# Designed miniproteins, single chains, continued (2): the designs that were tried, part 74

Each design is a single chain, and the fold is of that chain. pLDDT is the mean over its residues in the fold that is shown.

## One batch from the design tools (miniprotein)

Design m6723
Fold by ESMFold2-Fast:
Structure m6723 (fold): chain A 98 residues (1-98)
Amino acid sequence: MKDIIKDVKVVEEREIPAAGVRLVTLEVFSKTSNKTYKLEVPVPAGAKLVEKKIDEKNGEIILRYSDGSEVRIYVENGKVVAEVRLPGAPAWMRVEEG
C-alpha cells in the first residue's frame, strides 16, 4: 500500500559546477507512518523551483522547475523515491533513499 506524503521541504542545496548539477536535500514527511525521509536529488544547476504540488490522494509530490524539469516524489516499499524528468529526456531518472 502506498504511503501518503504530507509535505516536502528543501533543507540543503549544494552546487556541483563540474557536473552541471545542484544536489537538493529534501525532507519528506509521511502523513500515515509519521516518518521523515531524507533524499538527495540532482537537478540542473540553473533551474529554479516554480511549483510544488502535493497530491495526497496519490501519495505524491511534484516539483516543477523553470527549465521544464520535474521531480516526482513518492514512497515505495517503505523507501522514499524521486523520479527526475529533464526537458527532452526519453525517460525518468530514478533516485532512491539509501
Scores: mean pLDDT 74

Design m6724
Fold by ESMFold2-Fast:
Structure m6724 (fold): chain A 82 residues (1-82)
Amino acid sequence: EPLPGGNLTKDPAKVVESIVRTLRAAYAAGRLTPETVIQVAETIKDEYGLEELADKMIEAARKGDFDRALSYFEEIAEKLKK
């Protein structure tokens, strides 16, 4: 159920940067999966409407290109900066 108005709004860029950091740590530990990256991208797409970058992130994750997927996620964080 969508809850607009609090969950990812403290500072969207900082929230996304925190998630990127977590996913990079999972990748370094060999625990990152395409499913996890896709789920995060779908959440960002739903909450922030950054569909173009989220879709590119999903496509990269489906190809197993985690470096590219995380690069698009970092670009999403940059887009959310003031």
Scores: mean pLDDT 76

Design m6725
Fold by ESMFold2-Fast:
Structure m6725 (fold): chain A 102 residues (1-102)
Amino acid sequence: SEGNEARKAGDYEKAIALYEEELKKDPKDAEAWLNLGRAYFMQGNFEKAVEAFKKALALDPKNKRAVENAFWFGAVLVGIGETEMGRELIDAALAADPDLEA
């Protein structure tokens, strides 16, 4: 994916634009929502990142990579003082996979 290549290169603005174009064609692509969330997070747009992660989890709650990423990014948000957004994302991950911490 061109979006994934842009994100890996650190070009988050380009990655976001490419993932948004992918999602126009397939709005149910949970992986594209996950990767959009990661790109927004790296850009520092935490509110948009949380929204995108929650969409990925809602579309495919059995996507282990999405659940693990949502939990990890939620924990990072708590660690940097964004406690409410971090807890919201952790709670969404645990709702998708209650056994994640078992």
Scores: mean pLDDT 84

Design m6726
Fold by ESMFold2-Fast:
Structure m6726 (fold): chain A 104 residues (1-104)
Amino acid sequence: MEAAEEAREAAELARRAAEAATGEGAARTAEGAARAAEEAARAAEEGEWLEAALLAGAAAVAAATAAAVARKGPEGGGPEAARLAAEAAEEAGEAARAAAEEAA
């Protein structure tokens, strides 16, 4: 799969995680992951493969953090937000690998 497509899927999943979040902290963390994934997609579309790999890697870490936050108590996002954020982390990780292969 192409790095840009995987990064865009990660951004969409992270936005859905933010929308599903019942807590403000979980929603904001997922929004941050979505922004990083969108920047990764743009870098990949521009052929800036090293930048795309680094940005997608950052998006994966941010999305994994969003999933962890969503599992917490009153500031948590609930199980749907946690699941969507975890899926966003996996897609962002795949985008980072695809972009890194292009950069090599």
Scores: mean pLDDT 81

Design m6727
Fold by ESMFold2-Fast:
Structure m6727 (fold): chain A 86 residues (1-86)
Amino acid sequence: SLEREVEVGMALIMRGVGNLLASKGEYEEAAEMLRKAAELAEKVDQGVAAEALRNLAEVLRKAGKYEEAEEAEKKAKELEAKAKAA
């Protein structure tokens, strides 16, 4: 559907922006963008959502937020398993 295509596209753009911000060392802004990407993607593409959460976990680790990073990694693994099973 058009709505699904738009939402996947927006999630991919948000993930790209988050990764760019992380490459600049802007970890707080990067994490916020990656959370938004994962939330949007989770409803339409669990694989895209899982990848956004893995990127979020990496950014959170670089920011020293290890507990939040572990939670994001765990959720990414759960969504990745669901995406592969579908």
Scores: mean pLDDT 85

Design m6728
Fold by ESMFold2-Fast:
Structure m6728 (fold): chain A 65 residues (1-65)
Amino acid sequence: SAVEEARRIVDEVLKELGAPESQRGEALAFVAGGPKPVDPKLREALEKRISPELRQAARAELMAQ
């Protein structure tokens, strides 16, 4: 699913950046249509790895439940 794909990318980005798991909540909130994470490196990496189309699909999937 789009949600699972986006979550996979979030976990990969956090691992690559060495970011603490506490930031996972912020990244997942962004996928769900929430605000961008405060950490600029995390924001930049997520915007590059999660396309606008994938984010929209994941948000639509979450909102349709």
Scores: mean pLDDT 77

Design m6729
Fold by ESMFold2-Fast:
Structure m6729 (fold): chain A 61 residues (1-61)
Amino acid sequence: PSEKEISDAAKEAAEKAGAKAEVTVKITADGVEVDLKLEGSKEAVIKGALAASNAVNKLEE
């Protein structure tokens, strides 16, 4: 997937879970760097992190 696809999937999933999300993705020769910043209640941040991870994993399947 592209940097935009990874960032869009992670951000959308986290925001649907109730967290505010900012995602920066860089694809390099050595792999992928993802910076994920989540803001919200403890529950929203936990759900957002899980949702973002699951969304990115689905792009690789």
Scores: mean pLDDT 78

Design m6730
Fold by ESMFold2-Fast:
Structure m6730 (fold): chain A 80 residues (1-80)
Amino acid sequence: MEEAIEKLKSEDPEVRLEAAGRLLNSDDVEAQILGAKEIAKLLKDEDPEVVSRAIGLALYALGQDNEEVREALIEEVKKL
């Protein structure tokens, strides 16, 4: 978990995308929220490949049973 959080600071969007996906699959709601927020930010990336993968992870986050994770994604997207 801590390793994934540190990887969110990477300048490489591929590394951040991988870290966000790992955080979303965590058992910790706070980690899932961090992953969802990073995915929302990656939706505005300049690389269409990164955006495509971010869309897939965003759909996964919206399918979560936890409303807080879904709300975190939606709130961050509104800031785009």
Scores: mean pLDDT 79

Design m6731
Fold by ESMFold2-Fast:
Structure m6731 (fold): chain A 62 residues (1-62)
Amino acid sequence: SLLEEIKKLLKEKGLSEEFIEALELAVELGMSDEELEELKEAIEKGDFSSALEILGRIFERA
């Protein structure tokens, strides 16, 4: 799944377990496939500021 691909990328980039937990919670809160793809692109580019902004947007609307 796209979520599993993103979790693998986070592990490969050496990001914390807290980030992975935040991602799983964001998905539970209704993160869309389009938002997951946007997050994946940010992580692949190493743009962690954009990745955090995407997650923050999900939590802000919850």
Scores: mean pLDDT 80

Design m6732
Fold by ESMFold2-Fast:
Structure m6732 (fold): chain A 83 residues (1-83)
Amino acid sequence: AGPNEAALGTLYVEGEDVGPAGATGLPDGTVTKASTADGRYVLDLDTRMADLRPGTVVKGTATDTETGEKKPAEFVVTEVRPI
């Protein structure tokens, strides 16, 4: 594991799946798109956006925006914010 993989604390999540008129969570099997607060990594998470909570261990793939390298990612979510 690279020293840069440990920097994920806050996630910015794309595509808020909400509406009081019957918006529901992401479809089953939908990958949640997110970015780290510094924009260094783009994330494809194996967890639905609606199930993404502080303290949840999530898995997925992280793409380094500087190098284009794709790595498996596993981290504890500390904060979730909509983009």
Scores: mean pLDDT 55

Design m6733
Fold by ESMFold2-Fast:
Structure m6733 (fold): chain A 51 residues (1-51)
Amino acid sequence: HHMEELKKKYEDILKKTREKALEMAGRPALQFSKDPEIRKELEEFLKKLEK
């Protein structure tokens, strides 16, 4: 649907959440995103960061 918005927001969110996600391991990232698609991708990305 909103693929362009998803990609741009996704990158912006990743930049900001990258450091925070490393410390908290994912839970705050999910509440940061209200979009179910972004939540799923963030969850996958956070797993890589935690690793």
Scores: mean pLDDT 61

Design m6734
Fold by ESMFold2-Fast:
Structure m6734 (fold): chain A 59 residues (1-59)
Amino acid sequence: MLEEIAQEIIDARVNGDTSKLREIEEKLEKELTPEERAAVWGRVMDEIRRNRKKLIEKS
């Protein structure tokens, strides 16, 4: 599921694990189409924006 992959990327970014991010990115290139990769990155970016929006709403 694309959402699960996006969550793994988010977790790796939060942990600052650049090596794990690279491994995930390589896996995406080998297993997913360019369109599916774009969807995964779209989900990651949407989650980052949503996290910022939640901080604003709680303030």
Scores: mean pLDDT 73

Design m6735
Fold by ESMFold2-Fast:
Structure m6735 (fold): chain A 61 residues (1-61)
Amino acid sequence: SAEARALIAEAERALAAGDLATARELLGQAYKVASEEADLESVARVFELGRRLQEAERARR
């Protein structure tokens, strides 16, 4: 879906900027949209970025 892809792109930008809170929120929104639309490609991308987010959050602790 175009909406899920746009949210994923914004989440990637937030991750690159180190804005982990915004990235987390955007990935949650992207997952909801992608799963409701059965957009498996976007769901897989959200999980990939979610793993990177967890790694970044763990590094801060």
Scores: mean pLDDT 84

Design m6736
Fold by ESMFold2-Fast:
Structure m6736 (fold): chain A 108 residues (1-108)
Amino acid sequence: MMVVTQPASVTVKKGGTAVINAVASSGTITQANWFKQKPGEPLELLIYNNSTKAPGVRDRFSGSVAGNTATLTINNVEMEDEAVYYAQLKTAGQPYSFGQGTKLTVVE
């Protein structure tokens, strides 16, 4: 089974840029989706089809894919961006698989 690996945690300064990479254990990524989860809130879709923003998602969020790596970039990070971010990746011949999530911590 294809495994998706993300860093457990990323710390970023307020106003900085956060970069979260998700790596597929085998194959080339055909689709990457990104989700955000805050405590007490539902899972929110941020990015789908590698780089397409979901409706209502702020322009600070962007996605890209290169080979076996999907990247979520958050520019001009705000305190409210503190959350767990989950990648869901698809490679040819494999089912969709979720990463374990990356806890983003924002400091002033």
Scores: mean pLDDT 88

Design m6737
Fold by ESMFold2-Fast:
Structure m6737 (fold): chain A 90 residues (1-90)
Amino acid sequence: MQKRERELAVLHSVRGILQAAYSFLLELLKNKPLTEEQKERLERLEEERRRALEEARERRREGADEIEVERELIEKLNELIEELEKLLKE
């Protein structure tokens, strides 16, 4: 197996774990009474996640490096998870 293929497999696994964590935190937040301001913040975070996924697809279509695309998605998911945790602690 090529080293690159192994690196991508690891990154896909990490992204999957982060996506599961994001979804878990999102479900917890949806079960909490949220203010309108908190709901707007949550909607913005979901929009940012959607944009990151769309940007990743476009970059792959344009021939960008898959490893770099996956690393950027992982970084963005970590940022979004941190913001969901902040919202959950309020």
Scores: mean pLDDT 83

Design m6738
Fold by ESMFold2-Fast:
Structure m6738 (fold): chain A 98 residues (1-98)
Amino acid sequence: MLTKEEIDRLAQETLERIDQAESVEEILKIFNEAAERFKKLIDESTDPELIEHIRNALSAVATAAIDKLIEMGDEEAAFEVARRLVELQNYADEKLAA
């Protein structure tokens, strides 16, 4: 059963993993794994409030990944995360608009 607390826990765990990551490859792997999980939660949820909460959690995780990738000097990897974020935000927004 999905709750806001479970979404927040997933986001927190992902943020901690990004903070501890030592390479661009590890950050991208962590973000992509989290993005796929958030996408599945959007697909499975019928609650607009939960979908909005997932959208916000995804944005926070993506921002942390982008910031760290930029600090590591990999603007191309940061751009890939930004593109994936926009795709998933549009996906969530389309479901919320229905």
Scores: mean pLDDT 85

Design m6739
Fold by ESMFold2-Fast:
Structure m6739 (fold): chain A 77 residues (1-77)
Amino acid sequence: LLEEYHEALRRAAEHLKAGDLAGAIRVLGEFVERATGVPAAEVEAMSLEEVRERFASTPNEVRGAAEELVRLARRLR
């Protein structure tokens, strides 16, 4: 989990540096979906309040990735 989280963050950061917001969203979404079983599209549609509540019992890495996914998805909309 921790190693997969660091890999996902690294890849997402590379996409963001290249100006590829959609790529960063995809990378984080794939990680969150694998870790939680919740579809990435469903997480992307959540508010920050909803994601914090839904993933409150998950590891810090999963919560952090889900919150960042929601923030990035809001920028794309």
Scores: mean pLDDT 80

Design m6740
Fold by ESMFold2-Fast:
Structure m6740 (fold): chain A 69 residues (1-69)
Amino acid sequence: METRVFDRPFTMADLPLLAEPFTDPSTTRVELTGEFDPAVVKRLEGAAKRTGKELVVKKGWPSTVTVYR
């Protein structure tokens, strides 16, 4: 399990960072906490569906990304 904390909201510019765990075969679940553009959420839902991985999105602060393997 890896957790990264950010002191800012996530934007479309963060999409490569947020999508990266879905390209790792060892990743089973990604949890995001923060405020998100709906377009970012849709893109990540697509990545989760294509890779068979679980995606959990929560509204909150600070912005965090937690990756489970």
Scores: mean pLDDT 76

Design m6741
Fold by ESMFold2-Fast:
Structure m6741 (fold): chain A 64 residues (1-64)
Amino acid sequence: MLRYLTLAQIFANMKDKESFYYYLEKALALEPNNADLWLQIGQYYLMIGDKEKAKEYFKKAKEL
């Protein structure tokens, strides 16, 4: 579980979008209540410029 989150962070920094989503999906499947994971997804969407998706993921993180 920790490994998937770490891998997602690494691939996000490498801008390997496909690998980022792959490991992110695995991490969420194992720990759907991990607020930090939802926050990181939100931050990634902000970096891409998708503010609407970022807000949605930040809201989900706060609800956890």
Scores: mean pLDDT 73

Design m6742
Fold by ESMFold2-Fast:
Structure m6742 (fold): chain A 123 residues (1-123)
Amino acid sequence: SIQPLTPEQIRALLERLDAGEPLTYEEALAALKAAENAKLNKELLQQAIAEIEKLMTNERLRQENTLVYEYLKAIVDGDKELAKLLRGLLLAYLERLAAKDPDRPLSPALQIAVRALLESMLE
């Protein structure tokens, strides 16, 4: 089994985000896997959703980032079955991107979502 991220590892990732350094798809995948059994803070997720909505003013950007947006909304709305399905799709998507270009920076919407998940795991 994959070990969860330690508080020290979570803080290190958050410090990089605070410094304006984008995380990789591999780091996002690790954060999403670690968050599977964590109690997530709905207020932080709602703030992340609002920030992603501001980025998705362009139709193309909305389509490209729909999966992460809908996943966060499903968690906030308490739709456990939809959240599980969307999480599975998001993991498969991130695994494919990590395999093709592990050093590629995350999109802004994915960075916002991963930050909210990391912050939730420290509470």
Scores: mean pLDDT 79

Design m6743
Fold by ESMFold2-Fast:
Structure m6743 (fold): chain A 60 residues (1-60)
Amino acid sequence: MHTLTVEFDSEEAARRVAEWLRENYPDVEVEVEGKRLTLTSDLSVERHIGLALRAIGLGL
């Protein structure tokens, strides 16, 4: 099990990423706190967040 917390520039960005992850990776536990996402899964959470950012056009 892997847990990662990621901070975004805005709450809107965090929410968009969370929604995309819930849609495409329903086995990933996604928790949103303002600009921060906490991801928990048995897969690499870094890969999940990277794919989400690419899919919705947000850069790091």
Scores: mean pLDDT 71

Design m6744
Fold by ESMFold2-Fast:
Structure m6744 (fold): chain A 67 residues (1-67)
Amino acid sequence: SAEELYKKGEELIKQGKYEEAAKYYEEAIKLDPNYAKAWRNLAVALNRLGRYGEAVPYAAKAAELEA
């Protein structure tokens, strides 16, 4: 499920594995495009990787879904 993929991403974040975490969040949003937490945490993971420009649209989508 999207929640299971999201939780795997969170475990990877705890391990400092930001690139792997981002991929799990990407798969979570593919299964549930309205999963705001996955969009938000994908942006967080990308920011941790220094990929700030790539994080912007994901953060914007999370804010849109949480409004």
Scores: mean pLDDT 86

Design m6745
Fold by ESMFold2-Fast:
Structure m6745 (fold): chain A 66 residues (1-66)
Amino acid sequence: MKEHLEKVEKEANERAKAAVPAVSDVRVSREGDEIVVEADLGEAAPTDEEVARLREILEEARRKAS
């Protein structure tokens, strides 16, 4: 359901922006049978630690969206 994806996207945005302030947006969408989770960092270059934290948040969102 689109409502479920919207809720997951909102939660992912809140968590990602709190953990990595450089994140401007997080999108959760369904492309065929796959859930796609993307983060927009604008022009900011995140650190390796920030990338690792962001990956955890996006992976959790992908699991919840499935």
Scores: mean pLDDT 76

Design m6746
Fold by ESMFold2-Fast:
Structure m6746 (fold): chain A 76 residues (1-76)
Amino acid sequence: MAAEEVYKKKLEEVKKKIDEIIEETQGNVPEILKKATLLLSETKQELVKQGLEDVARKVVREASRYLFEKVAEIEE
């Protein structure tokens, strides 16, 4: 229960930050990738330090998928 709540909350936080990065960079794909990759790396390290390695893996996977979908929409 607690791990699932952490996963959902952290995924929502990361997705919101990705949306903020896209807005701040005005759709500049190289800058989005640079800033979002750093965000994902930091998020993974924080969760791993908490012993939530499985949560870290799931958050990074789903957030990366979201990032890829957003980047694909911009490049169309």
Scores: mean pLDDT 83

Design m6747
Fold by ESMFold2-Fast:
Structure m6747 (fold): chain A 66 residues (1-66)
Amino acid sequence: EFEKKFDEILEETIARVKAAATQDERNVAVAEGASRIIKLGEEAGLSQDEIDELVRRFAEAVRAAL
């Protein structure tokens, strides 16, 4: 299920960001999360525009949780 996988990546990324001791560790966690979201979109057959929107929503959700 696409939504479940998206939520799993989001929750894991938020947990990693909250556990991070430095800004560099937070930046790495977000970048790795975004890469997982890109792969999820590619595997789901989404267009590049749809993947870009998905990554934007992911980044917004991570910021909103902090």
Scores: mean pLDDT 84

Design m6748
Fold by ESMFold2-Fast:
Structure m6748 (fold): chain A 63 residues (1-63)
Amino acid sequence: MAEREARIRALEEQLLALAPDASEANREEQLALLKELLRQVAELVREEHPEDTEELLARIEAL
C-alpha cells in the first residue's frame, strides 16, 4: 500500500533525473534508465492487471 506510493514517487524522481538535454554520449544511459522505469511501472500494473502486463514486459525486454 504505502510501498506502491513510494515506488511511484521514486519513479517520478528518476524520470525527473533523466537529462532534459539529452546528449549523444548519454543516450545509452537514458535508454537503460527508461527501460528500468518502464519495467517498474509494469510491475505496478501487474499487481492490478496481470493479464495485460505480460505483453508489456515482453515489449520492454525487446528494447
Scores: mean pLDDT 66

Design m6749
Fold by ESMFold2-Fast:
Structure m6749 (fold): chain A 96 residues (1-96)
Amino acid sequence: DPRVQQIRDQIRRIMDDFARITDIDAMRAGIRIILMRSPTVSQAIRDMLRQAMAATTASAIRAHIRQIQTQLPSMNYAQLQVFYNAMVIAYQAAMA
C-alpha cells in the first residue's frame, strides 16, 4: 500500500527534524506529548518513549528516537497515523 510507505517516510522526516532540536527540555516536552497522544502504539514503543524521556543527554534521547524509527515496520496504518499526528503536535510545541 503506497499510503503506508508515504506515512512511514513522513514519520522518518519529522523524527529527523525532532532529533535536530537543540533544547533538551523542549525535546523531552515533545516526547511527553508523543507518549500521551499515542496510546494505541505497542508497549515496546511506549517503553522506548519513556526511556527517551528519562535520558539525561540530547545524544541519548536521539539514540532512543533512532531506535523507535527501527520499529516503524511493526506498526499498522492506523497506528502510523496516530503516531504521525502525535509527532506533528509535539514538534510544533517544541518549536514554539
Scores: mean pLDDT 84

Design m6750
Fold by ESMFold2-Fast:
Structure m6750 (fold): chain A 83 residues (1-83)
Amino acid sequence: MIDEKEVKLALAEMYRALGKILDSKGDYETAAEFYEKAAKLMEEAGADPSLVADVYRNAAESYEKAGKTEKAEELRQKADELR
């Protein structure tokens, strides 16, 4: 049987790793999108809310660097709600 939770966590780890690489290369918008996808997958899989919040914060920082200030603020609010 395919473990949906395990698959989601594995995909989240991949997106998080790719987000870090892209952010380090200055591709901030794509990095932010990958961090956001990782956070959503972690949240759906029932991961620790504080860890999910940290990934949403990474997405917000990358969106801010990309000039997407409103999107960054939305994700910071989401992260704060998960504390």
Scores: mean pLDDT 85

Design m6751
Fold by ESMFold2-Fast:
Structure m6751 (fold): chain A 92 residues (1-92)
Amino acid sequence: SMEQVRDLGRYLASLARQGARIETRVEGDTLHITVSGLSTSQLIALTLVLIGYDLEGIDISVKIEGDTLHITIRGLTPEQLETLTALIQAGN
């Protein structure tokens, strides 16, 4: 739902306020998010939190590469994509 998309966006924005660097890239219907500037243990904890998000019709996959968390989100509507990206950018 749009409410769940907003909650995810606010959560990611809060990570930026805690010192994380968050970059976003749109590729077709897919949103790629990279989170860096956190410890390995913090990135693992965040991965578990993200896997716990139940977003109807949306596929979230995460992987850790070094000190960077890569998040891939598929199934967002154009409105959801715009809303999520705007909320993340507001945190950076």
Scores: mean pLDDT 78

Design m6752
Fold by ESMFold2-Fast:
Structure m6752 (fold): chain A 59 residues (1-59)
Amino acid sequence: TDEEIARRRALIEASPRLRLGARADLMLAQGKSLAEVARELGISPRTVSRLLRELRAAE
């Protein structure tokens, strides 16, 4: 449907990298450590730091 196409386009336009950064930022705001966030997302702490930097640059 047109609604599904619109939702898919919105999801593609929302950079997966920025979405992951926003998720990591939310988890840190909830009191999780950088290591815990990295473990839950299946990435390195260095990658979490990079995603947070990119998120802040986009805001």
Scores: mean pLDDT 74

Design m6753
Fold by ESMFold2-Fast:
Structure m6753 (fold): chain A 62 residues (1-62)
Amino acid sequence: MLSEEEKEKVIVDLMKELGITTLDELIKYVEENKEEFIEKLKSKGLSEEEAEEIINKLLSLK
């Protein structure tokens, strides 16, 4: 499993690639593009389970 610091860096890098500047924008993107976001996280070295955990965490903040 990636460390919390490594997961944070992956999320920040994806936000920059997607042009997302706020957590609220990220949550909206994930709600609308859940499968695409999973694939992007997997491309950064996360497992499918780790990607789903991140998505569930983000969606719990809404």
Scores: mean pLDDT 78

Design m6754
Fold by ESMFold2-Fast:
Structure m6754 (fold): chain A 80 residues (1-80)
Amino acid sequence: MSAEEKLERFEEELRKIAPEWSPEQQRLAEELVEEARRMIREEGASMEEVLAFLAEELARRAPDDRAFVLKVLELAQAAR
């Protein structure tokens, strides 16, 4: 499975749970998916590199949203 196919699987799982999140959390998740897609398409990033990026970016932008951060990383790791 390609990195792009893995990202699509991750995005599908995010869409299922996104209605339970705040508008701010939904927007952040959407922004992170778009940046991950750019990394894969333009830089040839692997899904493992995307997971590392997500972990760093979530720690920086959502440090107090532990449940949200853990869920996003769980879904990304499952798609890896």
Scores: mean pLDDT 85

Design m6755
Fold by ESMFold2-Fast:
Structure m6755 (fold): chain A 81 residues (1-81)
Amino acid sequence: ERDRLLQQATGHLSEAGRLAYEFGEKAEEIARMAQEAVDALKDGEKAVRLLRKAAEKAKEYGLERAAEHLREAARLVEQMI
């Protein structure tokens, strides 16, 4: 149900943040963007927009695994709307 989807989305966000942190300054920016999305999780539409924006930026920086986790988090949050 909603709790399960939210728990899964939170897991993907945590993994994206961890991967981002391990790659330095560009990763710090992605981690901050992911945290902004976490803070907006109760506003599902806003959270989805922020997660997609973070995923795009992560891909631009070559953080492909972080981008994949952020895209999956956005998909799960979108299912809760």
Scores: mean pLDDT 78

Design m6756
Fold by ESMFold2-Fast:
Structure m6756 (fold): chain A 67 residues (1-67)
Amino acid sequence: SHMMKKLKEEAIEEALKIAEESEGSDRERLIKAALSVGNKLLKEGVPNEEASKIAREAYEEVRRRLE
């Protein structure tokens, strides 16, 4: 629980940074950020279902901030 919350918080911060550093439409920046953090989580051994949930949460949070 605590570890998953920390992973999610770190993924959101990383996604926000990627989106801020990326050019293009808000949608393009969001997709790039979500894919980057999702792929990183998978590479670090996070199970696919959990990585997908975290990446989706990061997408929605960054989308909210860019609105």
Scores: mean pLDDT 82

Design m6757
Fold by ESMFold2-Fast:
Structure m6757 (fold): chain A 59 residues (1-59)
Amino acid sequence: KEIEEKLKKLEEERKKIVDELNAVMSQYTGEERDKATAPLKKRYEQISNEIKKLKKELQ
């Protein structure tokens, strides 16, 4: 199913974002960390919501 293929791609992208978040969190502190992680956190939430939606469509 098309949904299954899309889920695999989204899960791969989410893993990459987690790796980037971990790297950024180890490099920055305080406000700089918040600024640096904000776009990654937003992207992570968007992808997680997309995965959730697709899984709901499968069920």
Scores: mean pLDDT 80

Design m6758
Fold by ESMFold2-Fast:
Structure m6758 (fold): chain A 70 residues (1-70)
Amino acid sequence: SVLEQVATQIRVIGLLTEARLLKRQGRLEEAREKLEEAERIVRENKDKLSPEMLERLERLIEEERAELEE
């Protein structure tokens, strides 16, 4: 359970980091694809995440999306 949550967090944060770097390079389409991948991972693992972890990951994704669409 804890291992699954940690693995999901690592994958999501990795994708968000990639999206941020791609945005800085002006590669907006690829940045969006990384955010979509992060959203799918969170959705697929929703039942394996604590409510606290789920909320944190959803907030991080929302922040990156908002910055991308600004």
Scores: mean pLDDT 84

